# Designed miniproteins, single chains, continued (2), part 74

Each design is a single chain, and the fold is of that chain. pLDDT is the mean over its residues in the fold that is shown.

## One batch from the design tools (miniprotein)

Design m6739
Fold by ESMFold2-Fast:
Structure m6739 (fold): chain A 87 residues (1-87)
Amino acid sequence: MLEEAEKLSAGELAMLGMEYEDQGRLDEAIELYELAIAKEPSATLYANLGRVYERQGRTDRAKAYYQEALALDPSDEAAKAALERLS
């Protein structure tokens, strides 16, 4: 299934990533979000990737991705709140 993920749109990859994230399959969720970003980067995708790394306890990685989300959308209150929480 993941071998064919590269054929999906960025939106489809993000939805699949959210499904795997909900199942606790965090490494697979990361791969899907990274593929989505490679196709079409967005603040939402960077914030999603930050959230998954935060759930893994990878705080430095999570902070970096939340910062990327804010770079694309400075009004992203969720990403801003996450950075304040992780500081």
Scores: mean pLDDT 83

Design m6740
Fold by ESMFold2-Fast:
Structure m6740 (fold): chain A 66 residues (1-66)
Amino acid sequence: SEEEKKEKEISELTREFSKALIAGDFEKAKEYIEKLRELGAKEDYIEALENMLKKAEELAKKKAAK
């Protein structure tokens, strides 16, 4: 169904987003969030991913800081 296909695409993009975060590729992670938004992912879901990205960026900054 259309709903199942959309859910699968959201799941796949979320996995790619997670891989980008682990790799420290925050620009790529932002691209995946935008792609998810374009697919019509719910606002609360997008917000959760944005919070995840923010935490990953802060963690990377703390590791780089003296």
Scores: mean pLDDT 81

Design m6741
Fold by ESMFold2-Fast:
Structure m6741 (fold): chain A 96 residues (1-96)
Amino acid sequence: SLLGVSREEALADLRRYADQLIAEFKKEGWEEVAKAVQRVRDAAERLGDPEVLYATMLALATLHALYKNSKLPKEEVKKWIVETLDRLAELLERRA
């Protein structure tokens, strides 16, 4: 593994982080984004590769930063996040 960590540790880290994001997006009323995060988390978990799990966390963190810091209309940012997460989930699901 690139990070020298166990699969179990990587799974625990992804689950904790993804669940925090899901809760945050649900509180904001962004249920479609929350569902897309859950789908990506589930797909990455099925592969179970530590590098994929941490790469998925990095992707989620990057999209969260876009959501928090973008000066673009929030509805446009939401659409891009959902489309990006759905595409990532499809790629992960195809590999499983």
Scores: mean pLDDT 83

Design m6742
Fold by ESMFold2-Fast:
Structure m6742 (fold): chain A 86 residues (1-86)
Amino acid sequence: MTLEVTVTGPSIGGQLAAVGVGTQGMLEGGEMEVTSSGDTVTVRVTGASEEAIKAALSLAEGTRANGGTAEVRQEGDTLRVTLQTP
């Protein structure tokens, strides 16, 4: 399964958390790619572990709890988590 986490907004903590999720997946045998464009950071993990997926879902819930928005979408073999920080 491929995991893609996109964080938009000025929160450096949210961006670092997304990179942390990607790093976890990479250390568990996945492949990580990080792309940045303006205030948006996208972390893509190919071969994402169950732990990396759970971490991404926890990040989505935390973003919603802090007044941001989070969308989780399954598109074939890719789980997309899109986060907007307040």
Scores: mean pLDDT 76

Design m6743
Fold by ESMFold2-Fast:
Structure m6743 (fold): chain A 72 residues (1-72)
Amino acid sequence: DEVAALEEEAERLIREAEEALEKGDLEKAEELLRKASELVAKLEALGAIDASMRLGAQILALAAKIVIAKKE
């Protein structure tokens, strides 16, 4: 199932981005979130709306934390 595979990969990337942010690796966190966002866009194109909305919300929350962390 392509939808299930994309969802699992996006969840993995989001988890890795959270770990990178916790370690202060903001560049890696941003790269991982960008990759996750690409997978969420694919999920939306495939009609997996609930999954794309849930994962998209997580990405937005992490992106906000990265922006705050960059301000020192």
Scores: mean pLDDT 86

Design m6744
Fold by ESMFold2-Fast:
Structure m6744 (fold): chain A 68 residues (1-68)
Amino acid sequence: MPLPSVEELLESLEKYAKLLLEEAGASLDQVRAAIDWELAEASKHLSPEEVAELRRRAEELLARIEAQ
């Protein structure tokens, strides 16, 4: 199976974060920990450049969630 693009992974992480916050009642700290775990797992299968881009984009996503 082809690996998803950075954009597709980011969209999946955003949906997952919203699910945890809205349906599971998770705290922002728990959401951050869950995203960090997903990024760590993804980094085992991505190039260093793709990992850096995905991590940067995920931090931007978390900042947007925390700002609201």
Scores: mean pLDDT 73

Design m6745
Fold by ESMFold2-Fast:
Structure m6745 (fold): chain A 75 residues (1-75)
Amino acid sequence: MREEARRRLEELWRRELEERGREELEREIKELEEKIKELEEEKKKNPEKESELTAKIVGLELRIESLKRLLEAGE
């Protein structure tokens, strides 16, 4: 990995944590987890929409993963 690229990413992650605070990012993660749970219930009730709902769940999971990486990297 290039030194300047690594430095820039670390600075961006530190700035994001500084601006929002860890608590705010953790709250966002919890909200996204609740949305995933609701979509899982909708999948059980509407199997015809399973593919569409699964795509939405995957998108939310990727968002949560990104936020968790931001929290970890910003430490």
Scores: mean pLDDT 75

Design m6746
Fold by ESMFold2-Fast:
Structure m6746 (fold): chain A 103 residues (1-103)
Amino acid sequence: SLTQSPAEVTVEVGETATITRTASEPSESIWWLFQRPGEEPQLLLSLGTERAPGVSDRFVGSGSGTTHTLTIRDVRPEDAGTYYAVDASRDPVVWGQGTVLRV
């Protein structure tokens, strides 16, 4: 029910990465999660823009309705992993397919 793009993105250290979620139905409960290989997903942002405790200001959520964007500024090696958009307004919640960030 939602599309996440791109599937993969490669950036250099210090660059900006952008990931977009698009769906046919509007939602105000979009969450962004980050997962390293072998770990459980960690919450980055809820409600599109609300940072989880300890999350860097380098992670910025924007958009509303049918299109939401995660922007990662000043990318660091530790940011490498898979990013997921999750529509938490639905039961069951709907996960995007994920975006792999390489640094």
Scores: mean pLDDT 80

Design m6747
Fold by ESMFold2-Fast:
Structure m6747 (fold): chain A 94 residues (1-94)
Amino acid sequence: SAMELLATAASPAPVTLAAGGSATVTFTLTAPRSAEDALVIVRGIDVATGEVVASATAVVDLTAGVPTTLSFTLTNPLATTRTVQVTADVYAAA
């Protein structure tokens, strides 16, 4: 079956990514149901352009109603410093 979106989180403030640099962002996610091998997709979206500048993924096990804290390193591959809004979306098998 298709993947179900279980949770979405955003960074509380935009993150500055230096040219070729990296930053670690931390999210606390709470899923409405338990899921094994849930896919977490993290995107850093340039606040000026709306383009995805950086991304990371992880596979995690989630327990229903239990906050899970996850950290991701986002790397800016571009030659210019970008300010990004970071979002995390969690998907699991439906």
Scores: mean pLDDT 86

Design m6748
Fold by ESMFold2-Fast:
Structure m6748 (fold): chain A 86 residues (1-86)
Amino acid sequence: AVTVKLEQLGVVGPDGRQRFRVTVTNSDDGEHEVTASADGKTVDLAPISKGETAVGELVVENRGDTVTLTVRSGGKVAAVASLRAE
């Protein structure tokens, strides 16, 4: 299984964009190529083998709303996480 953690890192830039750190851990045998998407933005994460963790950052133009992150592994939805931006 793929486990996702989404953390708010704060506001950046003059337009109030929100930074999020995405952490993905692979608990399955084999290697998974992982992508994370939120608010029309996509970040490609490093391929991860069993017990490995990939980390990426997203900057979204979300000002105080809930950010929904979708993680895909092997073309399938592996996890969905949400966090309210502050």
Scores: mean pLDDT 69

Design m6749
Fold by ESMFold2-Fast:
Structure m6749 (fold): chain A 55 residues (1-55)
Amino acid sequence: MTLVQQILALLAEGLSQREIGERLGLSQATVSRIVKNIMRALGVDSVEEAVARLL
């Protein structure tokens, strides 16, 4: 499973970006950057829309 898939699964479970960082051993800033990159790649403006498109 890729890091991106792990982050999306945790977002779908309702975890905040900070909690995801704590779970994966990443800074909240790193998680935020990855989420923004996913949103840009999908052309969406919200985390909820990104999760809906990939799940």
Scores: mean pLDDT 79

Design m6750
Fold by ESMFold2-Fast:
Formats: structure tokens, sequence, C-alpha cells
Structure m6750 (fold): chain A 58 residues (1-58)
């Protein structure tokens, strides 16, 4: 929904990833709040460093 798109856009801007990657990473974090940075990186299609930034900000 619009709130999810806003959250994904904010996360994308803050972590330096695409909004599409941020949406995929955020979906995993919401489904599994204990998801590792490696799992987020694989789900979002981003580097491990970017996944760590996403996890810290989400």
Amino acid sequence: GPEDEAAARSLAAASGVSPEAARRGLALIRQDPNASPREIAEAAGVSLAAARRMAALA
C-alpha cells in the first residue's frame, strides 16, 4: 500500500539501494524480524554492506 511504498522509498534513500530492493528487504524483515544481513542481501539482491544498513534502519 502507499505506506509500504513510502517506507521502501525512505529505506532505499537512506541505505543507498533501489526502491525495489528496499521493498524486498523490508518484506523479509517484516516476515522474519530475526533475518540475518546475509538473508536480507540474498532476498533484496544487494551487497552484504547494503543489507546491514537496511537492517539497522528498518
Scores: mean pLDDT 81

Design m6751
Fold by ESMFold2-Fast:
Order: sequence, then C-alpha cells, then structure tokens
Structure m6751 (fold): chain A 90 residues (1-90)
Amino acid sequence: AEKELKKGKEALEQGDYESAIAHFEKALESKDPDLVAEAQINLALALAELGELEKAKEYALKALENATTRELVLKAVGALLYVIGRELDA
C-alpha cells in the first residue's frame, strides 16, 4: 500500500497519469485511512490532469471523509479546489 502510493507519486512526477492512477487504486486497498486519503487526493489530481473532472471531484470528497489529520484535510481541500478550477476552465 505505501509502496504503491510512492510508485504512483513517481508516475505523476513523470507525467504518466495512467500508471499513476493504477498505483493509487492499489493503494486504496490499505486499511490505514490516512494512506487511503493520500491515495484519493493523488487520484483526484491525476484524474483532473486527464480531464476526468467528475471522478476527480468524487475522489477529492472521499479524501475529505477519510482524512484524520489537519495536513490531509488541507491537501484534500486543495485537490477539490484544483478540480473545481479545472471545471470552470472546461
């Protein structure tokens, strides 16, 4: 789960959004709600880059539900605002 999250972040950095999504989806299988929230935040960002704005918004909202720390809540809010900004440009 943590390993998949790291691989997903590496794929995002390289612009490989399809590979990033696959790794983040595997990270969702974690029983750690904070790791699930981090994966959902990164899924929202990767999906937004692919123009899948409705799915991106759903994951950002799910991340807010799973986030147990202030840092993860702020990251999830940031991802949601980014997706909303992309919808306004579409």
Scores: mean pLDDT 83

Design m6752
Fold by ESMFold2-Fast:
Structure m6752 (fold): chain A 97 residues (1-97)
Amino acid sequence: DEEALKQPEWRRAMNYTVAGKMFYSLKDYESAIAFYEKAIELEPEYAEAWTNLGRAYLAQEKYEEAIEAYEKALELDPTNAVARKNLEIAKEKLKQK
């Protein structure tokens, strides 16, 4: 995976995603979202950042935004079981409104 190490944008996107996960663990979902959005700005095809963005929106009960983020994650990586499961949860929660 030498090509990933040659791309400073990829390294920064990964670092922003790690920072976002840290804020998510502290239940600071607003800061988590901001860092995931920075990761996506650098690498729009970074499926992990989209999955984590959806997870943060789901934690805030922003189900429409969570659905959009998970659908983007699955468009980029159809095998992502976490995104698929959480997409179904977000859709079910939205139906209960």
Scores: mean pLDDT 85

Design m6753
Fold by ESMFold2-Fast:
Structure m6753 (fold): chain A 85 residues (1-85)
Amino acid sequence: AVLALLGGLYAAAAGAGAAAAGGAAAAEGAALLLAATDDNPELYAAGAILTVGGAIEAYLFGAKSNAGAAAGGNLAAAGVGGSVG
């Protein structure tokens, strides 16, 4: 769905190798977020929106080669931050 499309677009910008890592990380992040916020559906929705929004912003404004490599870390950091915050 939306996250899968994001992974596909990331692939186009960063290349096939980075696409596999980025797509897998995004998918796992989403799944973990769903499981982690099971006791609060509103928190899950907010976390999912923040994760997707952050990924879109990072992709659109930081799709350069160097930024592409950092995007994977930013997605992971955003997911963690959303969970902890």
Scores: mean pLDDT 52

Design m6754
Fold by ESMFold2-Fast:
Structure m6754 (fold): chain A 81 residues (1-81)
Amino acid sequence: MMEKLRREIDEAMGRMAAAVTLLATRDLPPAERLELATATLVRLAKVNPEVARAMLEALAPHLSPAERAELEAAFRRAAAE
């Protein structure tokens, strides 16, 4: 049951990070929104890749295909470090 609890916590934290990022970038131009979202995702991925993955998945429906591809690439690079 610990694995399920950790997954639920990581998913909840990822969703919260996505919500805060969307709120913080609401009034910014698209390029600046992507830059801030990428910086937040990369920082989080270096500390906890599972939470960052959940954040990326929660952000995905709100992004263009190009924006999603850039965030996925940034996540993979940061998680590998």
Scores: mean pLDDT 80

Design m6755
Fold by ESMFold2-Fast:
Structure m6755 (fold): chain A 55 residues (1-55)
Amino acid sequence: MEEVERLVEEGRRASRAGDVERAVELYRKALELDPDNEEAREGLERAEEALRRTR
């Protein structure tokens, strides 16, 4: 789905900008639409890990 791809892309941009909390929200929305999306799952795991370490 194009919506899922956009959310994953926005999540990556948020992560790159250092906005880890926003990245988590975007990846969660992507997984809500497509639970099998591997990129969103991996992105969420990394973002949650980063959030746990820094804030």
Scores: mean pLDDT 79

Design m6756
Fold by ESMFold2-Fast:
Structure m6756 (fold): chain A 86 residues (1-86)
Amino acid sequence: MAQELINLVKKLAEGAIEAIEKGDEFERDVYAAMLAMLVGLGKSAGLLTEEEVKLFNEMIDAIRAGDVETAKKKAEELIKLLQERE
């Protein structure tokens, strides 16, 4: 389960960052919405810690703002925490 979540987060974050770098605001917002659904579901299912939820939201906010550097940093921090919990 955790590895599948990590792989999904990686794919969605990579897609969002690529969309920002291409200037595709619609694709960026679609990835941000998918990540927001994922964090909501993970939180309600008790699969995410408060710190992981915070990093997820900070990553989503950076994606929506088009801040590639912050989005990459927050994605890396989140993935590291998810991996350390396995």
Scores: mean pLDDT 83

Design m6757
Fold by ESMFold2-Fast:
Order: sequence, then structure tokens, then C-alpha cells
Structure m6757 (fold): chain A 59 residues (1-59)
Amino acid sequence: KIEELAKKIYDYVIKHKGKVLTDEEIARELGVSVEDVKKANEYLKKKLGMTAEQLAKEL
């Protein structure tokens, strides 16, 4: 459930690398709540040691 959303967010960030992405923008583009994006970012932080926003900044 949350793993699937985290994967979608990761794919979105990779496709739009170099763009400044907020939780609100990601939620809007993927059709989910900001709360769900935050939960997915916590999952990514556990797996990768960074959030989707931090990953986007490194690209």
C-alpha cells in the first residue's frame, strides 16, 4: 500500500529530476493526499536514508 505509493513518488522524482518538488505538488500530480505523500516519504527515508525532495535536489 504505502510501498506502492513510495515507488510512484520515486518514479515521478526521477522523471522530473532538477525540478523543485513539494509534497503539495506531488500530491496534486499523483491524485493523493499530502498526508499520504508524507507517509511515503517516511518509508523512503527508511529505505534510502532520504526523502523524495532530498533525492530531487541531488539530481
Scores: mean pLDDT 70

Design m6758
Fold by ESMFold2-Fast:
Structure m6758 (fold): chain A 65 residues (1-65)
Amino acid sequence: MSKEELELLTEGGVHEIAAAVYKRLGDYEKAAEHYEKAAEYFEKAGDLEAAKRYRKLAEEYRKKA
C-alpha cells in the first residue's frame, strides 16, 4: 500500500471505532456521523466494500436518531 492509502485506512479505522463507541452510548447521531466519515476514508483508500458497508450503517443509525 502507498503511505497515503495507509493513512486513509487508519483514519477510516479511527472513525469506525468512534462510531462503535457512540453506538454503545446510544448517541446514534454521532455514530452515524462517524460511520459516514469512515466510509469516506475507505472510499478514498479504494476499499469500496468497506465504504459501502459503513455508509449503510450510517444510514441505519441516522434513521434511529
Scores: mean pLDDT 83

Design m6759
Fold by ESMFold2-Fast:
Structure m6759 (fold): chain A 100 residues (1-100)
Amino acid sequence: MKEEVKEALRKAIELVRKAGELGGFTDLADQAVKALEEALKSTDPDEQIELLRKAGELLSQMAEKALESPNKEEIVKIIQEAFDYLREALGLLEKLKAES
């Protein structure tokens, strides 16, 4: 995996943990972090993409729960930033696969 992809995923992990702590849905955040960490450890691009898609689904669930929070605006902003890093990583992986 390229360093740019790894860096984007590490930033996504930090943001996911922060959102989970602020929103009180740490179990859901831990599941998303696990998927992202497994993607970082994988050497198979197809497995990496699958794990990032799973993380995206978990981030969507976190966003839904964030709407119930009194600090929803802050949490949703953090989740959106995590989504932006996830999309960047997916785009880089798809490009690498196409160039191979």
Scores: mean pLDDT 82

Design m6760
Fold by ESMFold2-Fast:
Structure m6760 (fold): chain A 87 residues (1-87)
Amino acid sequence: ATDYVNEGNALFNAKQYAAAIAAYQKAIALNPSPDATTYLNLGIAYFNLKAYASAVAMFQKALALDPANPLAKANLAAAEAALAALA
């Protein structure tokens, strides 16, 4: 279970965002109680791929688990602004 989170983190740090998303999704499938950091990293990866709607959804999940996280809150605002600019 932890192997896919570690793989996702390594790929995320290497800026291989599509591969990082695939690894994190496998981690979530094996552990449906992921931490806020996994959702935060998923959101940032989606944002970098310009998948803003998916980024918003992941940052909302991160904030549901850690409502006081200022990085998740700031990234959510940025993703919502980017999504609105596409309308």
Scores: mean pLDDT 83

Design m6761
Fold by ESMFold2-Fast:
Structure m6761 (fold): chain A 69 residues (1-69)
Amino acid sequence: AEEELLKKAEEAAKASEDKEKAEELLEKLKKAIEEKDYKSAIAYTQDLASLVKDEKLKEELYKALHELR
């Protein structure tokens, strides 16, 4: 679940038009998951999704996020 979310987050960061901010959010997300801070992981994933215009990538991100419960 966490590994799948990170994979989708990396894809989203690469597709983002604001790559600097997306990369910062990706690193924060990785740290939140390692610390089992799922509340922060959810917030960072939502922020990352907001930087992506690709509808399918957003959907995949939210599906992976849903697996975190």
Scores: mean pLDDT 79

Design m6762
Fold by ESMFold2-Fast:
Parts: sequence; C-alpha cells; structure tokens
Structure m6762 (fold): chain A 70 residues (1-70)
Amino acid sequence: MISDEKFELLLRALEGAVTSSGKEMPEVVKKLEELKDKISSMSAEEIVEELGIKDEGTAKLVKELLELYK
C-alpha cells in the first residue's frame, strides 16, 4: 500500500512529465490507479512499462521518482 502523500507526489511529477511528452494522461492515470494496490509488489521498471510511457527521458525520470516512495 502506498501513502496518499507519496502517491500525490508521484502523480504531480507524472503529470508534468506526461504533459510534456504527449496527450496520454487519461490512459496513464487509469493504469496508475489500477497499479496503486500493486505498486509495493512491482518494480519501478515494471510500473513504467505498465504506464506505457513512450519518451525514454520521461520513462527514466518516472522510474527514478518511483524509488523515492519505494
């Protein structure tokens, strides 16, 4: 289980990154919400792959940010 504070930090960072890389926010947010309960059992790499982030720089940033609340 992830804390609301850490989840909000991730969402804020993801919104910034995804907005800069494209208009896939609704799909990414939906997938992230589905992963909320599974985040503690998934690696940062698996979470990024599940989110389907296409920009490699954005994917790397999100992966690094996931370590902050893991």
Scores: mean pLDDT 65

Design m6763
Fold by ESMFold2-Fast:
Structure m6763 (fold): chain A 91 residues (1-91)
Amino acid sequence: MSQDGYVVIFRDSDTGRILSVRGVGSPSDNIQQLIDQLGQQYGTPSGMSPNIHTVQQAQDRGLQTYNGTGISSITTSTQNGITVITIDIIR
């Protein structure tokens, strides 16, 4: 089973600041290029997260990593044919 990979953006819900950009699921050159581009654009850490396979795991990881108290929104978009999920974390 090849699950297509996607990108997760963790954003601070209060400030709108991007906390990190993560590649999730199956790695590909297209995903690596997109996360590198977004990480450079936002000046934030970027990389693959091999232990995140679902949107729920991404939410749980974001809450744990950024000491979040909840999720305010989850927005799905497409960039360069890749699904991008933005998770707004309440801190």
Scores: mean pLDDT 76

Design m6764
Fold by ESMFold2-Fast:
Structure m6764 (fold): chain A 88 residues (1-88)
Amino acid sequence: VEQILVTEEADPLEVARYLIEAGKELAKLGLLEVALKAYEQAARLAEEVDPALAAEAYENAARIYEELGEFEKAEEYRAKAEELAARA
């Protein structure tokens, strides 16, 4: 479905930075799965706009996956972070 949306006050970079900070706070509370979702959303929002910021979000998500014992997903997210960082 094709859709046109204007997000004047919802800058993807500002939202992504907010989600990374929220994810860090959630991780400190032990809410690892919720922190992971915040990092994943931040990475998707930043992916085309700021690959360096997206890489940071993927690195944080990979760290959470390791803490959850999901080593295969942690490797996938680290590889994606390295690829995005190389584009920055």
Scores: mean pLDDT 79

Design m6765
Fold by ESMFold2-Fast:
Structure m6765 (fold): chain A 80 residues (1-80)
Amino acid sequence: SLVDEAKKLVEELAKAIEAGDEEKAEKVAKELIEVMKQLSPEERAEVLDYGIELALTLPEENRKKFLEYLEKIQKEVEES
């Protein structure tokens, strides 16, 4: 499902941030935005909730950067 695809991209974004791979993080974020634009508001909320739960498992530095990406993604999806 598109929700499962979005959740996988959320996981890939977290891994890219942990690796310090800004190019991959930006690419994954763009792919996630395009998938999330195709989701219902309820499905988008499910993906974002999953991302927030995942963020809580990350070290503080990586958590802050990951949450900043999630906020940017949410804003770009809502402003489209």
Scores: mean pLDDT 85

Design m6766
Fold by ESMFold2-Fast:
Structure m6766 (fold): chain A 106 residues (1-106)
Amino acid sequence: SVEELIDKIKEVFEEAYEKMKKEITNPEAQAALDREYAEFLERLDKMKKENKSIEEIVQEVKENLARIARAVRPLLTPEEFGKFTRILGELVDKIEEIVKEYEAKK
């Protein structure tokens, strides 16, 4: 179900968020990450209630990842930037796998 898809996306995103938060030392970067994460969870909850399509959910995920990158990356040291980019890449790969598995079962 769309609910199961959203819940699984939330789980992998929470794991990535906690990893990113531990690697960031700049309070402004932490605040930006916290804001984008909170707003993403609110948008996913609304999409779940409104029974949005898989395509709309995937688009929201892509837009959120772009917002996080734009808000956070400029505030990071070069070392933190490398770690942050790796964590985001791993998150993208996990989400793509979740979406493929979900689509294959329909």
Scores: mean pLDDT 84

Design m6767
Fold by ESMFold2-Fast:
Structure m6767 (fold): chain A 68 residues (1-68)
Amino acid sequence: SEEILEELLREFQRVFHEALVNKVSFEEAKKRLEELYEKYKPYLSEEQQKIAEETLERLKKELERVSK
């Protein structure tokens, strides 16, 4: 469902923003992002999984970038 992908992407953004405002460590944020993907993955189509994976990798790289 497109709604499930949208919910996952909103949760990704929430975790990312919590890390940026120091509410959660960058390491914990990366862990939570990966756990969210694993939780939602069974409900996503192949194309939606690719979008989620690309978004996850982008957010993880950005967290690594801003932590330096």
Scores: mean pLDDT 84

Design m6768
Fold by ESMFold2-Fast:
Structure m6768 (fold): chain A 65 residues (1-65)
Amino acid sequence: MTLSAEQLRELLDEALRNNESPGGARAGLRLLEFLETGDPAPVEEIARELGRVEVTEEMVAKTLA
C-alpha cells in the first residue's frame, strides 16, 4: 500500500519531467496524501476543482466549435 503510493509518486515526478501537465501531478500528490492518512477532504476539494476545470474547458471547446 505505502509502497504503491511511493511508486505512483515517482511516476508523477517523471510526468513532470516529461512536461505532462504539472496540475495533474499536484492532484496526484494530494491523492497520495489521502491514501497515507485516509483523510478524504483534500481529495474532495481537488475533485471539485478538477470537475470545474474539465467542465469549463470541455464545454468551451464543444460550444465554441
Scores: mean pLDDT 55

Design m6769
Fold by ESMFold2-Fast:
Structure m6769 (fold): chain A 61 residues (1-61)
Amino acid sequence: MKLEKLAEENERLGKEFEELAKKYEEKGDITGEAGYRIASSGSYSMSEIYRKKAEEKRLEE
């Protein structure tokens, strides 16, 4: 339950950072683009970790 919410929040953050990366790409700011792409990837990775933990808890039932 709580892990599922954390997964959803991190998925949302990943999408927000991805949009910011696109804006920096449009400006030609390679460093800013790279930073937000890394942040987006990190948020998506955290979302996957929380989803996996939630599934593991369900399987233990």
Scores: mean pLDDT 80

Design m6770
Fold by ESMFold2-Fast:
Structure m6770 (fold): chain A 95 residues (1-95)
Amino acid sequence: SEEERRKQEYLRRAQELGARVDELTSEAIKYAEEQKRYDDLIRILFLRIAVHAGILLLEKAIEKGMPLSKIEELFRQVERDVAALEEYVEELKKK
């Protein structure tokens, strides 16, 4: 159905965001470790966990046949978590 197609598109977009986060955090983790910024390292790891937890929840919501409105809500949460992580990494690079 059109609704199922839209749900799969949200999952695909969320997975692409997860891949970007993994690449971004690999560099940020290396930087934080080299600078011995362990509080920043811990924060980056928690932010990465939040993004991946959101993607897993989105995938499970689709598997359980939850309505499109809920899938969109979960996707928006993934976008917010990604934005928070990207902002944190940019601020880290300025120090």
Scores: mean pLDDT 88

Design m6771
Fold by ESMFold2-Fast:
Structure m6771 (fold): chain A 67 residues (1-67)
Amino acid sequence: SYEEAVEKGKKAFEAGDYESAIRYYKEALRLEPDDLVVQANLARAVGKLNGRPEEGERNAAGILSLT
């Protein structure tokens, strides 16, 4: 389900498993593609994976500003 994918993504992110967080957030977006909060969380996870958390946070803020 969407809720399960979001929860698993958050737990993976909190555990530092950014690859898994990205996979779960992408699964959530496959189910609800217009969810800006999940898009922002995906941007944060990508930033963490690439060693650029500040870039990920700026991208997330930009996505959330669309709401």
Scores: mean pLDDT 85

Design m6772
Fold by ESMFold2-Fast:
Structure m6772 (fold): chain A 62 residues (1-62)
Amino acid sequence: SLEEEVARYEERIAEDPEDVRAWVALGHAYHQLGRHEEADAYYARAFALDMEAAIAHARELN
């Protein structure tokens, strides 16, 4: 489920806060849940860490 996906990526970020892919995946999951404010915040953090990697991961998720 999306809720289980969120929990997994939140755990991953707790272990590695520089995991750009996990930040993008959380943004995507929150967007799918309709929680757009949180989605935007997670995307912003991903872009702040590595904009090019964040864009590449976002394209992969589409």
Scores: mean pLDDT 83

Design m6773
Fold by ESMFold2-Fast:
Structure m6773 (fold): chain A 55 residues (1-55)
Amino acid sequence: DIDALLEALRALGLSDQALDEVRITVEEFEAGPEELETILRQARQGLAAGAEARA
């Protein structure tokens, strides 16, 4: 569910611009649930790594 992905990404602190880009990408490529989960996992890992490195 794209709405669930966008809400999760918003909760992680993504900007409205980044959320809009994710929405366009998912709609253009018709990403399935597995692909949406991969996007969310990548975003979580990136944010965690950034916080750890920049504390």
Scores: mean pLDDT 68

Design m6774
Fold by ESMFold2-Fast:
Structure m6774 (fold): chain A 55 residues (1-55)
Amino acid sequence: SDGLEEALKGAKEVGDEKVLESSNIVLKALGLEEAPEDPEEALKQAYEAKLKAAK
């Protein structure tokens, strides 16, 4: 869970476009069909999906 805060900080450094692209890659790899239009929401959704996959 603490990893999400660190991921959000990293997202600000790499920029919105890169965050959205990376989040879409993760979401597709985990079998999810859609991603939010907002880069921060896409990152949060990808992180939650990754946590569920690891559980």
Scores: mean pLDDT 69

